# Ledger of designs, part 65: designed miniproteins, single chains, continued (3)

Each design is a single chain, and the fold is of that chain. pLDDT is the mean over its residues in the fold that is shown.

## One batch from the design tools (miniprotein)

Design m10384
Fold by ESMFold2-Fast:
Structure m10384 (fold): chain A 89 residues (1-89)
Amino acid sequence: DRVREAITLALMTVAASRTAAKKAGDEEKAKALDEAGELLDEALRAAEEGDLEKAAELAEEAARIAEEAGDEVTARNARRAAEAAREAL
């Protein structure tokens, strides 16, 4: 539950940041955040299937992409999700 909750929070922040980037015309940032969101969706599915190692890896990759895109809030939330998944292993 904690793992899914953490991934869901990261999904909420990446959706908000992606919408803001699209409204600002920052297509490069919007594309990067779309990729981070797809990885977080896969992380949530992995967590639901009980594959916490895969969930952690996907969330960590999403955090890296979000950080490179300048979305520090999503990067932090995704990193927390990866930590929660590793702790639940």
Scores: mean pLDDT 88

Design m10385
Fold by ESMFold2-Fast:
Structure m10385 (fold): chain A 120 residues (1-120)
Amino acid sequence: SVEEIEKILEKAKKVLELAKEALEYVKKGDLDKALELLEEALKLAKEMVEYAKKNNLPESVINLAEEILKIAEHMVEIVKLTKEGKISIEDAIEKLERRIEILEGNVRRLEEILEQEKEK
């Protein structure tokens, strides 16, 4: 339903908001705060995928939700590797910025799907 896709979009936008906030903490060198925000984003992304599957949402919506989850998992891994000294803060910023761009694209695709469903 339109209302169920709207809930997915709301969660996806919150994941993006948390990812952008986490990037700002990485830029400040506060990796612990960045990780807390990304773990929250990961939890929301998991809830989003479960909601989409439980409500038998269109495959396109489920696939985008799963892609957002994978990106959230990768962002958590990037910050963990940075904390372990395995990648530099500069490299972490570049990797996180790229993943945020992909997330922005996935949010836009969800908005397009929602508009198409409203026309039915």
Scores: mean pLDDT 90

Design m10386
Fold by ESMFold2-Fast:
Structure m10386 (fold): chain A 60 residues (1-60)
Amino acid sequence: LLEEASRLFKEGIEAAEQGNYEEAVRLLEEALRKAKEAGAPPSVLALMEQKLREVREKAE
C-alpha cells in the first residue's frame, strides 16, 4: 500500500476501536480509494473492503 493509504487504514481501525464508527467509515473509504489508485493487490483490497463492511454495520 502507498504510505497514505496505509496511514488512513490504520487511523480508521483506531477510530473503530474507540467506537467512532462514522469517522472510521470515512477513513476506511478514503484508504480503500487510495489503495485502489495505488494498484494494491486484490487480496489487500478484499481485506480492506471486508473491514469497511464490518465497520459500516456498526455505524448504522
Scores: mean pLDDT 80

Design m10387
Fold by ESMFold2-Fast:
Structure m10387 (fold): chain A 81 residues (1-81)
Amino acid sequence: MKVEIKEVKVTLSDGVTEARVSVSSFGDNVIVTALVRGKAGATAEVEVKIKGSDGKEYTIKLTVTVPFDGGEAVAVAVVKL
């Protein structure tokens, strides 16, 4: 049974200039990567809804904060379902 990605929601704060979000699955594993650029303290909130191999729905939440003006932050979540 394969993991199914149902929904990807990205919420950006003021001061984000670039946001890239990728979601991939490999067997029962889900990898969420978020890359954010902007002003210091700018945030991206990523919410991914996934149907697991057990047929249940799970939500993965990931928050990324830019460390300095013009800076780049990357967050990665790896979840086994």
Scores: mean pLDDT 80

Design m10388
Fold by ESMFold2-Fast:
Structure m10388 (fold): chain A 60 residues (1-60)
Amino acid sequence: SPEVARLEAQIAELEAYRDELREKLAKSTDPEVKARYERQIAFTDALIAELRRRLEELKA
């Protein structure tokens, strides 16, 4: 399904983005910058979870 392929691609891109955010968080020393990356990672994790839920519905 084209929809399945698009969701899988979006999840992969978000996982790569999350990995970049984790690397930036690990290299950061500023508490405010760290807090912003932590919030962005949490938001990205929530979005990945929602897309994975949609993917499961399409494969059912």
Scores: mean pLDDT 89

Design m10389
Fold by ESMFold2-Fast:
Structure m10389 (fold): chain A 71 residues (1-71)
Amino acid sequence: MPQQEIEALLKQLSEASSVEEVNAVLNQLIPSASDELLEQVRLAVPERFAEDVDVQTQLGVLDIKVAVEKI
C-alpha cells in the first residue's frame, strides 16, 4: 500500500466516530502492518475507542502479523 494511502487511512482512523469505523480502517491496514505502522495506528486511534474490546482485538491482529514477519 502506498504511503499516501496509509496516511489517508490514519487520518480516517483519527476522525472515526464509531467502533465500526475504527475497525473498518484497521482491517484495511492489516496487509501493510509494520512496527512503524502499528505505533502510528496506536497514536491515531481515538482514546474514546482505544479500550474497546473489538478495537483491541483488531490491534491484536496487527501486532500478531508484525510479530510473525519477524520470524
Scores: mean pLDDT 76

Design m10390
Fold by ESMFold2-Fast:
Formats: C-alpha cells, sequence, structure tokens
Structure m10390 (fold): chain A 57 residues (1-57)
C-alpha cells in the first residue's frame, strides 16, 4: 500500500541518516586530530569540542 511504501522510505531515510552521522563523526575526529597536530588547540580542547559536536548529532 501507499502507507507501507511511505514507511519504507522513512526507514531508508533513517538508515541513511545513521550512515551520514557515522561519516560526520569520522570527519570531526580527523579535523580535531589535525588541529592538535598543527598546535592550534590542545588535546583537552579537542576532546571537549568533539563531545559538544557529537552531542548535537
Amino acid sequence: SAEEERRRREERRRQFEKEVEEGVKLIVEGVMNTLVKKGKISEEEAKKLKEEILAKL
């Protein structure tokens, strides 16, 4: 039915959102690691920023 197709689309959307969330987490990790390596922020600051960003996902 049309309702079942709609629910399947919503489920696929949620699955895609989860994959995007995982991708964003990897990007955030990479960015924070790069900033620490370049000496622009401390490791402690990077941990706090990661927690803040990931909490909003």
Scores: mean pLDDT 80

Design m10391
Fold by ESMFold2-Fast:
Structure m10391 (fold): chain A 60 residues (1-60)
Amino acid sequence: MIDEAEVTEAMALLAISVALLAARKEGDEERAREAEALREELLRTGDAEAALTRALELIR
């Protein structure tokens, strides 16, 4: 059984990927850098909930 925290981490990684693709398509280098930094932070801290929230903000 997949734990809810594991699902949140997967969702955060997907949201970061979507944000990064959107930023690159728009030519927004600043947003692209934020998405890459957020992925690094998630891999370092494991705070998937915070990463997901911030990634969703970057997609807007």
Scores: mean pLDDT 78

Design m10392
Fold by ESMFold2-Fast:
Structure m10392 (fold): chain A 85 residues (1-85)
Amino acid sequence: SMNLERAAKVQLAALGRYVRAAVEEGRSARDFPGGNPRKIADEELDKEAEEGLAVLEEAEAAGLISYTRGTDANGTPVFPELRLV
């Protein structure tokens, strides 16, 4: 499980969906508009956030995006410090 606050998981999941769509459509991922609050179970949100992180890591490894990130004391990514560059 990801050790992130719920709001950060919502933003990470939304960013992952945005980046995936931008890559598939051949458009810039820099203009991320933010994510809306979600009324779903924590377990489903954790899954969406993990999928979002996987999208970001795959896109960065492929050279399609560049972004800054932070980590908590356990090495878990902290979304409030993630930004597209």
Scores: mean pLDDT 71

Design m10393
Fold by ESMFold2-Fast:
Structure m10393 (fold): chain A 80 residues (1-80)
Amino acid sequence: SEAEKLLEELEKLIKEAVEKGLLDKEKAEEFIEKLRKAKTPEELAEVAREIILELYKGNVPQEEIKKFEEIAQKLIDALQ
């Protein structure tokens, strides 16, 4: 489904941040689990906000964070 593809894209961006040393692997695994367990658009939005804050703390480039935000919003919209 479209939602499954968007979730996979979010997971890929999280894994790329780990590979670049900008996000802790254990924290990234927890975030991926939370994204997969989110059952409502509201739960997904809360998890996405938590991840975005952590990406900023890790000094992930602004352009990559913006890409994450865009895909997260598309996923939230797909669940409505």
Scores: mean pLDDT 86

Design m10394
Fold by ESMFold2-Fast:
Structure m10394 (fold): chain A 70 residues (1-70)
Amino acid sequence: SDEELEEYLEMMKKWLETAKKYGSEEIVKVMEEGLKKIEEYVKKKDLKGMLEAIKEMEEKISELHEKEVE
């Protein structure tokens, strides 16, 4: 539903603001790129595309966390 699209978009914006204050620059860039894709899908009302973009972004962030082991 359109409300679900707006909820995800707002959540991503909040996560990005938090990441800018407390996260790494790499995570911030991934989230900024992901948010742009999500916004495009929201404009097209493409729920499936939006969910795929969110999953892709989360997967990329998870990969960064897995690789940071030192």
Scores: mean pLDDT 76

Design m10395
Fold by ESMFold2-Fast:
Structure m10395 (fold): chain A 71 residues (1-71)
Amino acid sequence: SMMDQQTIQQAVKQGSEILKKAGASDEEVKKASQALKTVGQDLLDRGASSEEASQMILDGAKTIATRIKQR
């Protein structure tokens, strides 16, 4: 639904901010955001809730951010 898409967009935006604070480049933020959006959309298409998809996006962003900080 449109509301589910808005929830995914908000989660991706929050994930992008997490990545930027971790020191990700603009290109890394762009690529990671696209990957996270795809994961969220796949979860919705498989019948997951928007809350589950949003949480997966945020957890993914945090994992990527941790790896960026370790470089």
Scores: mean pLDDT 85

Design m10396
Fold by ESMFold2-Fast:
Structure m10396 (fold): chain A 68 residues (1-68)
Amino acid sequence: MDEKKAEELKKDPQKLEEVKEQAREYARRGSELHRESGGVLPPPEAARLYGEATRLGALAAKAQDIAD
């Protein structure tokens, strides 16, 4: 469950920063692939990376909101 993982991340600030960096890296890589494609729509690989970045970003946000 995301809730349980968010609680674990809240207790481990190093892992929380790793999740944030991973989300940024997936978003960056997705943008890079989309730019390389030259298309209006992101290619499937970029779309998957954007989805993963969104998921990890939401998890990190939940961790930050715990007891704050």
Scores: mean pLDDT 77

Design m10397
Fold by ESMFold2-Fast:
Structure m10397 (fold): chain A 99 residues (1-99)
Amino acid sequence: MKTLAVASVTVTLKEPLSEEEAKAIAEAAREAAAAVPGVLDVVAQADAEKGKVYVGVVAETPEAAREAARAAVEAAKEMAKKFGKEVESVEVRVDEHAD
């Protein structure tokens, strides 16, 4: 039986995003997380009106899931900064699930 790790990331910005800004931030976070070794799947979604970006990661180990979450957060912050947007809060949760 293979145990998988799941990470959930929520990045909240201080102000609303345009649809293009939301998409760019979500894609940057997704690409950064997907580049981490041991990551099996990444989904990213943004709520432009609420200024929120959500990233879900499935990885082979909790260590890979944590590294992917970290990479997603850093990519989201850097992309938001390029648009002149400030991050209000970041929430990261990592859980282990049986396959």
Scores: mean pLDDT 83

Design m10398
Fold by ESMFold2-Fast:
Structure m10398 (fold): chain A 83 residues (1-83)
Amino acid sequence: MTALDYFNEGLVALFNKDYEEAIEYFKKAIELDPKLASAYMLLGMAYLKLGKYEEAIEYFEKAIELDPSNELAKENLEKAKAL
């Protein structure tokens, strides 16, 4: 499987609210492609859904570091920090 294959499986899991499974797939995606900014953003979202705010913040910050134009990651970072 490619990084994008794992990313897509993570999206399916996230949509089905299987947040732990989504985290596993997004981690596999970034293991194969460490510059896949969108995978870090969605990994942050999955952690946020699990109430893991510290982990969510870390991954949103990494997503912004890799892609400073990612407005969704910035918005979600501020939301996570407000909790």
Scores: mean pLDDT 85

Design m10399
Fold by ESMFold2-Fast:
Structure m10399 (fold): chain A 70 residues (1-70)
Amino acid sequence: SMEEENKKAEEIAEEAEREAVRLVTLGRYEDAIRLLEKKIEELKKLNTELAKEYIERLQRGIAQLRELLK
C-alpha cells in the first residue's frame, strides 16, 4: 500500500541521514556519499511522491559533500 511504501521511504531516509551524519563527523566523506547513493537506489524501488522528495534531498546532500572535497 502507499502508506506502507511511505513508511518505508521515511525509514530509509532517516537511516540515510543518521548514518551520513555519523560518517561526516568522522571525516569519512566518500563513505557518506556512497551510503547516500545506495539509499537513493533503495528509495527508487518505492516509486512514491514522498520517496522522490527524499531522493532529491539526498542528491542535494551528495552535491554539498562533493563541494567540501574540492
Scores: mean pLDDT 88

Design m10400
Fold by ESMFold2-Fast:
Structure m10400 (fold): chain A 76 residues (1-76)
Amino acid sequence: HMEFDEELVVPREDILEAVERAFAEGKSVKIVPDEEPQGHFVVSSLEEFELIKEDILERNLTVEIRPGELPEYWYR
């Protein structure tokens, strides 16, 4: 039942710029392995991204920028 109005699949060459921009905008970055799409996971910091950067490039993992910044009151 979850729908995504606007999500961006990032080309591998642009991953670094897109990830930095996503974190600056308070968005989440979703990593989807092509061999197990149900095994996706969310990266919430550049530090986490650096740990998997090699796998993203070597294993052809897909990077998606997830919309969904919650209103400020949802964090309170």
Scores: mean pLDDT 60

Design m10401
Fold by ESMFold2-Fast:
Structure m10401 (fold): chain A 60 residues (1-60)
Amino acid sequence: SLEEKLEKAINFAKEALEKYREMGDTEKAEVYEKNIKFLEERLEKVRAGEEIPDIYPPTV
């Protein structure tokens, strides 16, 4: 389902965020933080039954 795809994308982005934080790559860490927020907002909309134009989560 779209919900499952968004949850998997969020988990992937969180793992990438932790990796870049450990490396001290602040620039990439900020990108993944923004992507996580975006995906979480989309997940909330999907759970609320709101129509979304994209059928796939954004690629990170």
Scores: mean pLDDT 76

Design m10402
Fold by ESMFold2-Fast:
Structure m10402 (fold): chain A 85 residues (1-85)
Amino acid sequence: MEEELRRLAEGLEAQAEAAERAARLAEEAGDPEVAAALREAARLAREAARLAREGRLEEALELARRAGALVEAHLDRVRAIGAAA
């Protein structure tokens, strides 16, 4: 269990870092709404990692799912904008 929680926390921390990098790129591209959402997803992933390290697996997974949903929703918006252009 402890090793599984450690792996989950490490994965969530890596996801948060990736989301923060993507947010910076979105900001540079002039898309502040996508940047804000990606930063929120990063915060949720970091909180999920902390909960995982505390052994609170179910709560960590719920926050991780929410972070993933925010990323997915904004990818759909980007795709919709591209299709309209």
Scores: mean pLDDT 77

Design m10403
Fold by ESMFold2-Fast:
Structure m10403 (fold): chain A 71 residues (1-71)
Amino acid sequence: MELLRAEVTVKDDGSLEIRAELSAPAEVGETVEGDGILRYRENGQEVERPARVTLRATEDGWELERIELEP
């Protein structure tokens, strides 16, 4: 199973919205790693940063385990 795409968006309340596309469906408890994008808002501007992400599948959706921002 490969992580094809990941987007992590920081919402106005500080919570995360995570979207991931995989080559095959993930089962609860599985961890996936790959290249993704971090999106957040700073002073009313949308900022987008390339990142390496590690996500875990849970019963309630995706959890962010690790994120490493690219320069």
Scores: mean pLDDT 79

Design m10404
Fold by ESMFold2-Fast:
Structure m10404 (fold): chain A 55 residues (1-55)
Amino acid sequence: SEVEELLAKAREAAARGDGATAAVYLGQAYKQAVEEGDEEAIREALELARELGVG
């Protein structure tokens, strides 16, 4: 899904230390997950945001 692809890109950016790019993809993934009512993806995005310190 698009949400999972965006979350994967966010995780990849975070893994290489690119917090700014990770935050952009994370924000897009969160917005999409909320619009779709995907509770699992919302939860995953929030957990990643907490780990990255973007909240």
Scores: mean pLDDT 82

Design m10405
Fold by ESMFold2-Fast:
Structure m10405 (fold): chain A 80 residues (1-80)
Amino acid sequence: KEEEIEKLLKEYADFVLRERIGAEADVSAGVDSTDYYIENVKKKAEELIKKLKELGYPESFINRVKEDEEQHIKLIKSLK
């Protein structure tokens, strides 16, 4: 169970990092695409939360993932 959650968390973290880099690059190039990256982060967080629920993780841990999602969305929005 621990190895599976570590893989899921790493996949999520790597995904969000790439989306943030993409958003920064687009904004630096004058492209308004932040909403696209925000939607991608939301979808990936939803997938992770679904898997955490399937694996029986407590609601407190799921809420921490939701808070992390909100922080990443705020960071992408701050690029505008």
Scores: mean pLDDT 80

Design m10406
Fold by ESMFold2-Fast:
Structure m10406 (fold): chain A 97 residues (1-97)
Amino acid sequence: KAEELRKKGIEAYKQGNYDEAIKYFEEALKVEPSAETYLLLGNAYMKKGDYEKAVEAYKKAIELDPDNRLAWRNLADAYEKLGKTEEAEKYRQKADA
């Protein structure tokens, strides 16, 4: 079930195995889409330096849970890593609202 796959992804992430974490989070999302799992997927992409994919995952987290301030903050951080400072500032303001 999605929860067991998410747990496996979290353990892989803690061990620094970000490719394995991404695989488990993607498998969990195929079973059950959730804002929490998209946030975790984005975090794993951030650790890999795949900032474009992190942006995509965080946007999906926000679509499912617009009140998740952590997702807005992490989206802003991903845009900053891409050098998109105006977008980063806009989404930081959303996190603080």
Scores: mean pLDDT 87

Design m10407
Fold by ESMFold2-Fast:
Structure m10407 (fold): chain A 62 residues (1-62)
Amino acid sequence: SEKEKILEELRELAKKSTDPDIQALVQEAIDRLEKSDLTPEQAKARFEAVKGAIEILKEKKK
């Protein structure tokens, strides 16, 4: 399912970073996706938001 694909992508993002702030963002997104059945559009929007937040955090920590 789309939800399972997004969960897999989020887990890969967590694996690529040891930053606790990024790990917290990813874990929150995983928990939210597991807790509720989002539409594919809503799930994709949340995934894109998480990726954006990760990029912002990476820039701040340079």
Scores: mean pLDDT 76

Design m10408
Fold by ESMFold2-Fast:
Structure m10408 (fold): chain A 82 residues (1-82)
Amino acid sequence: SEEAVKIWIDVLLNSKDVNLRILAAYGLGAIGDKRAVEPLIKVLEDESAPEEVKKAAAEALKAIGDERAKEPLKKYEERLKK
């Protein structure tokens, strides 16, 4: 539902529970709703976000397949290889 997507975006961005943030990222990826793309990119580019959450956000963005994620994902993957 639309409400579920909005709740999971809020959990992804604002929850203090790392495991809930990981679950939110994977859930948003599985739903495939493009409203999640910009929030997931924000997490991916957030230097303060836990690496486990950023990894989940990257996997979710790949699952959604939106072109807005192409350059953010490339930059993230380049950082992992260095």
Scores: mean pLDDT 85

Design m10410
Fold by ESMFold2-Fast:
Structure m10410 (fold): chain A 66 residues (1-66)
Amino acid sequence: EVELIVTFKEGTNLIETGAEIQKIDGVSEVTVDQANNKAFVKVNYSPELVEKIKKLDGVASVEEKV
């Protein structure tokens, strides 16, 4: 299991976008950091999963935490 750092675009609804990330198959946990406009996402890693998160409206970037 890998932790991803998702950075949101300015003005994004973090609660709603966090819920959309949680719906993606292979996502185990989403922890929203509203103060830093980020979420920490625990996943069963796949390139397809990262691409699905990147395609969500309001997602600016996705980085692997290592």
Scores: mean pLDDT 79

Design m10411
Fold by ESMFold2-Fast:
Structure m10411 (fold): chain A 95 residues (1-95)
Amino acid sequence: MSEEERREKALELVDEVADRVTAFGEANKDNIEKQIAAGIALIGLSVTKLAIRNGASVEEVAKQLRFLADFLEKHGMTDVAEAARKAAEEIEKLA
């Protein structure tokens, strides 16, 4: 698997987590605290995607996703947090 193919797969895995955060936000649009938490998570995921495009290691990307998973879990997004942890594990397998 090429370096470019690894990067594309890592970006796809991060986008899957971002889609889940967006769906959580849409389901909780009347809750301002959950909207803010979802927005912060989307910013963090966007920064993670930028890092991937700039050549961040799979270890650094996985670490950032686990940090975001902890944030998501603290704000009641337990299912999204588990998805972020699974994405981190799959990204580490790309090494």
Scores: mean pLDDT 84

Design m10412
Fold by ESMFold2-Fast:
Structure m10412 (fold): chain A 59 residues (1-59)
Amino acid sequence: MAAAPVLSAAEARVLHLLLADPNASLAEIARAVGLSPATVRRNIRNLLAKGVLDKVNLR
């Protein structure tokens, strides 16, 4: 659950996709959420910093 810490809409979308497919590439996530790969990478770093996401193996 993402009740705390508070997530932005972009962070929540990226998190939901990673939970559905942990092996999704950065480009696939970016395409699915309608963001640039750089923005997705930033959101993943924010999720890791908040402790919401442990680790991802992105290709």
Scores: mean pLDDT 72

Design m10413
Fold by ESMFold2-Fast:
Structure m10413 (fold): chain A 93 residues (1-93)
Amino acid sequence: DREALIKEAREKIPEILEELRKAGFDEETLEKAREALEAELEALTDEDPARREEHRERYLELAREVALAAREKGLIDKTEEEIEAEIARVRAR
């Protein structure tokens, strides 16, 4: 079941990226979103706890960059402070 769930999650990444493209995200931001989604999967699936933490930190940094870029382009209704607070909440868990 775990391998099937990981495969399904990876297969959903292109669908998520296509929806973001339709929403008006540019190719640079979409590439960062792809890297963030891949890092999130590695943070959940890597057998080495140290590597999982490295992938989690990479995911958080890329997710922050994507959110800030989306805000700058008017694609999301969030302040910089709200984005930073959300990243801090996820990091604290």
Scores: mean pLDDT 80

Design m10414
Fold by ESMFold2-Fast:
Structure m10414 (fold): chain A 76 residues (1-76)
Amino acid sequence: TPQQLREQGEQLAKQGVVVYKQGKEILKNAQNQEQAARGTGLILRGIGLAYEGKLLAERGGFSEETREAIEQGGMG
């Protein structure tokens, strides 16, 4: 149902935002190539999760809280 798709998409998007923020912080504080690669990898994973969440939720729509979390994460 649209409600189930939205709930799944919202959970996936929230996970994506958390992973994205972790990656950004690691990249910002990276002192070497290994740390930079780790941060970049997490950023890409976070974006991927949020994008999948958006696709799932497009039929159900995101809540305002989920949209705000994505925007505050700097992904929009």
Scores: mean pLDDT 78

Design m10415
Fold by ESMFold2-Fast:
Structure m10415 (fold): chain A 87 residues (1-87)
Amino acid sequence: SDSQSVQLTGQGTMYNNQGQYDLAIQYFQQSLSLNPNNYVAWTNLGDAYNNQGQYDLSIQYYQQALSINPNNVLAQQNLQQTQQRIQ
């Protein structure tokens, strides 16, 4: 459900902010299994992979978020910053 997906995204964000990226990724993936249109979870999954130095995966997930919501300024900015790291 949307509510459960949002709650799982919030829990993942807490772990991501604590530097527990593997746990954050698990929560974001679970959120997306319930609601694949949750562009916030896609953006946060990109952030977690970026924080782990997994830039190619990070870019892929930001692009997925933008395919759902092209006006997501956070995903646009984070995508640009991550792309600059691999050039």
Scores: mean pLDDT 90

Design m10417
Fold by ESMFold2-Fast:
Structure m10417 (fold): chain A 92 residues (1-92)
Amino acid sequence: MAEAYRAAAERTEALRPEELAEAEKLGIAELVERALDLLAEAYRALAEGDLERARELFERAAELAREAAERLGRGEEGAEGRERLLATLEAL
């Protein structure tokens, strides 16, 4: 069980190269990377049994993911990158 949470943390630390490239073009790469870092830390906290810390980290990750999604939704970015990155953010 703890190993499953650690594996989830590793998977959430990095976007796929194509998703990261789109996030960089859209100017939201920093927000997405920070959200993924917090999500990875939250899963590590779950693996350690620290439920309070995990909850705080999940809340912070969700806030950053929501901000990134709002920037995508403003229509300043191209449709091609928007849908791929939005799906990733919604999975957070």
Scores: mean pLDDT 66

Design m10418
Fold by ESMFold2-Fast:
Structure m10418 (fold): chain A 67 residues (1-67)
Amino acid sequence: MKEKAEELRKKGIDYLKQGKYEEAASYFREAVKLYEETPLTPEEQREVIRDLFLALAAEVEAWLKKR
């Protein structure tokens, strides 16, 4: 599961760089869900929080552009 979460996270970052915010948010949310299914170290928990923050930021950008 962790390897899939890391892959989803990287895809989210790639879509974010391309300005595809809705897709980026989707990938970050799926990565966070996979991390919730596994025990995490404090360092890994910080990465999950960062990814969640990026997902929220991407969703806001997507919502603004959809307007």
Scores: mean pLDDT 72

Design m10419
Fold by ESMFold2-Fast:
Structure m10419 (fold): chain A 119 residues (1-119)
Amino acid sequence: DEVAARMPVLLAQLDDPDPAVREAAAREIGELALRAGAAFQPYLDAAVARLTRLLFFDPSPRVRAAAARALGALAVVSPDEELRRSIAAILDLAAAYDPSPRVREAAREALARIEAAEA
């Protein structure tokens, strides 16, 4: 199982001291979720929690932007409407209040992706 093999490594890489490693891990989690669909569901809660922390607390705007896009991907593959609404609320907060225009744009793009998937 690709998800079971990759996710422990990717979640650990979100704590890497190198922002390039954290950015790549966040991006790969989002890509893996979209590719795996239902097979990603056991990891949704852990991935959402970790990416939400990255979005609000990572010093690198590149990492926060990657976390925002990954959260959008997780919302798209989530069967849980409440979790999708929670992710959208998190992204709306980042789109309004993140000091980086790059992060605000990434959050808006992620919100648009969620809306498009629900149409």
Scores: mean pLDDT 90

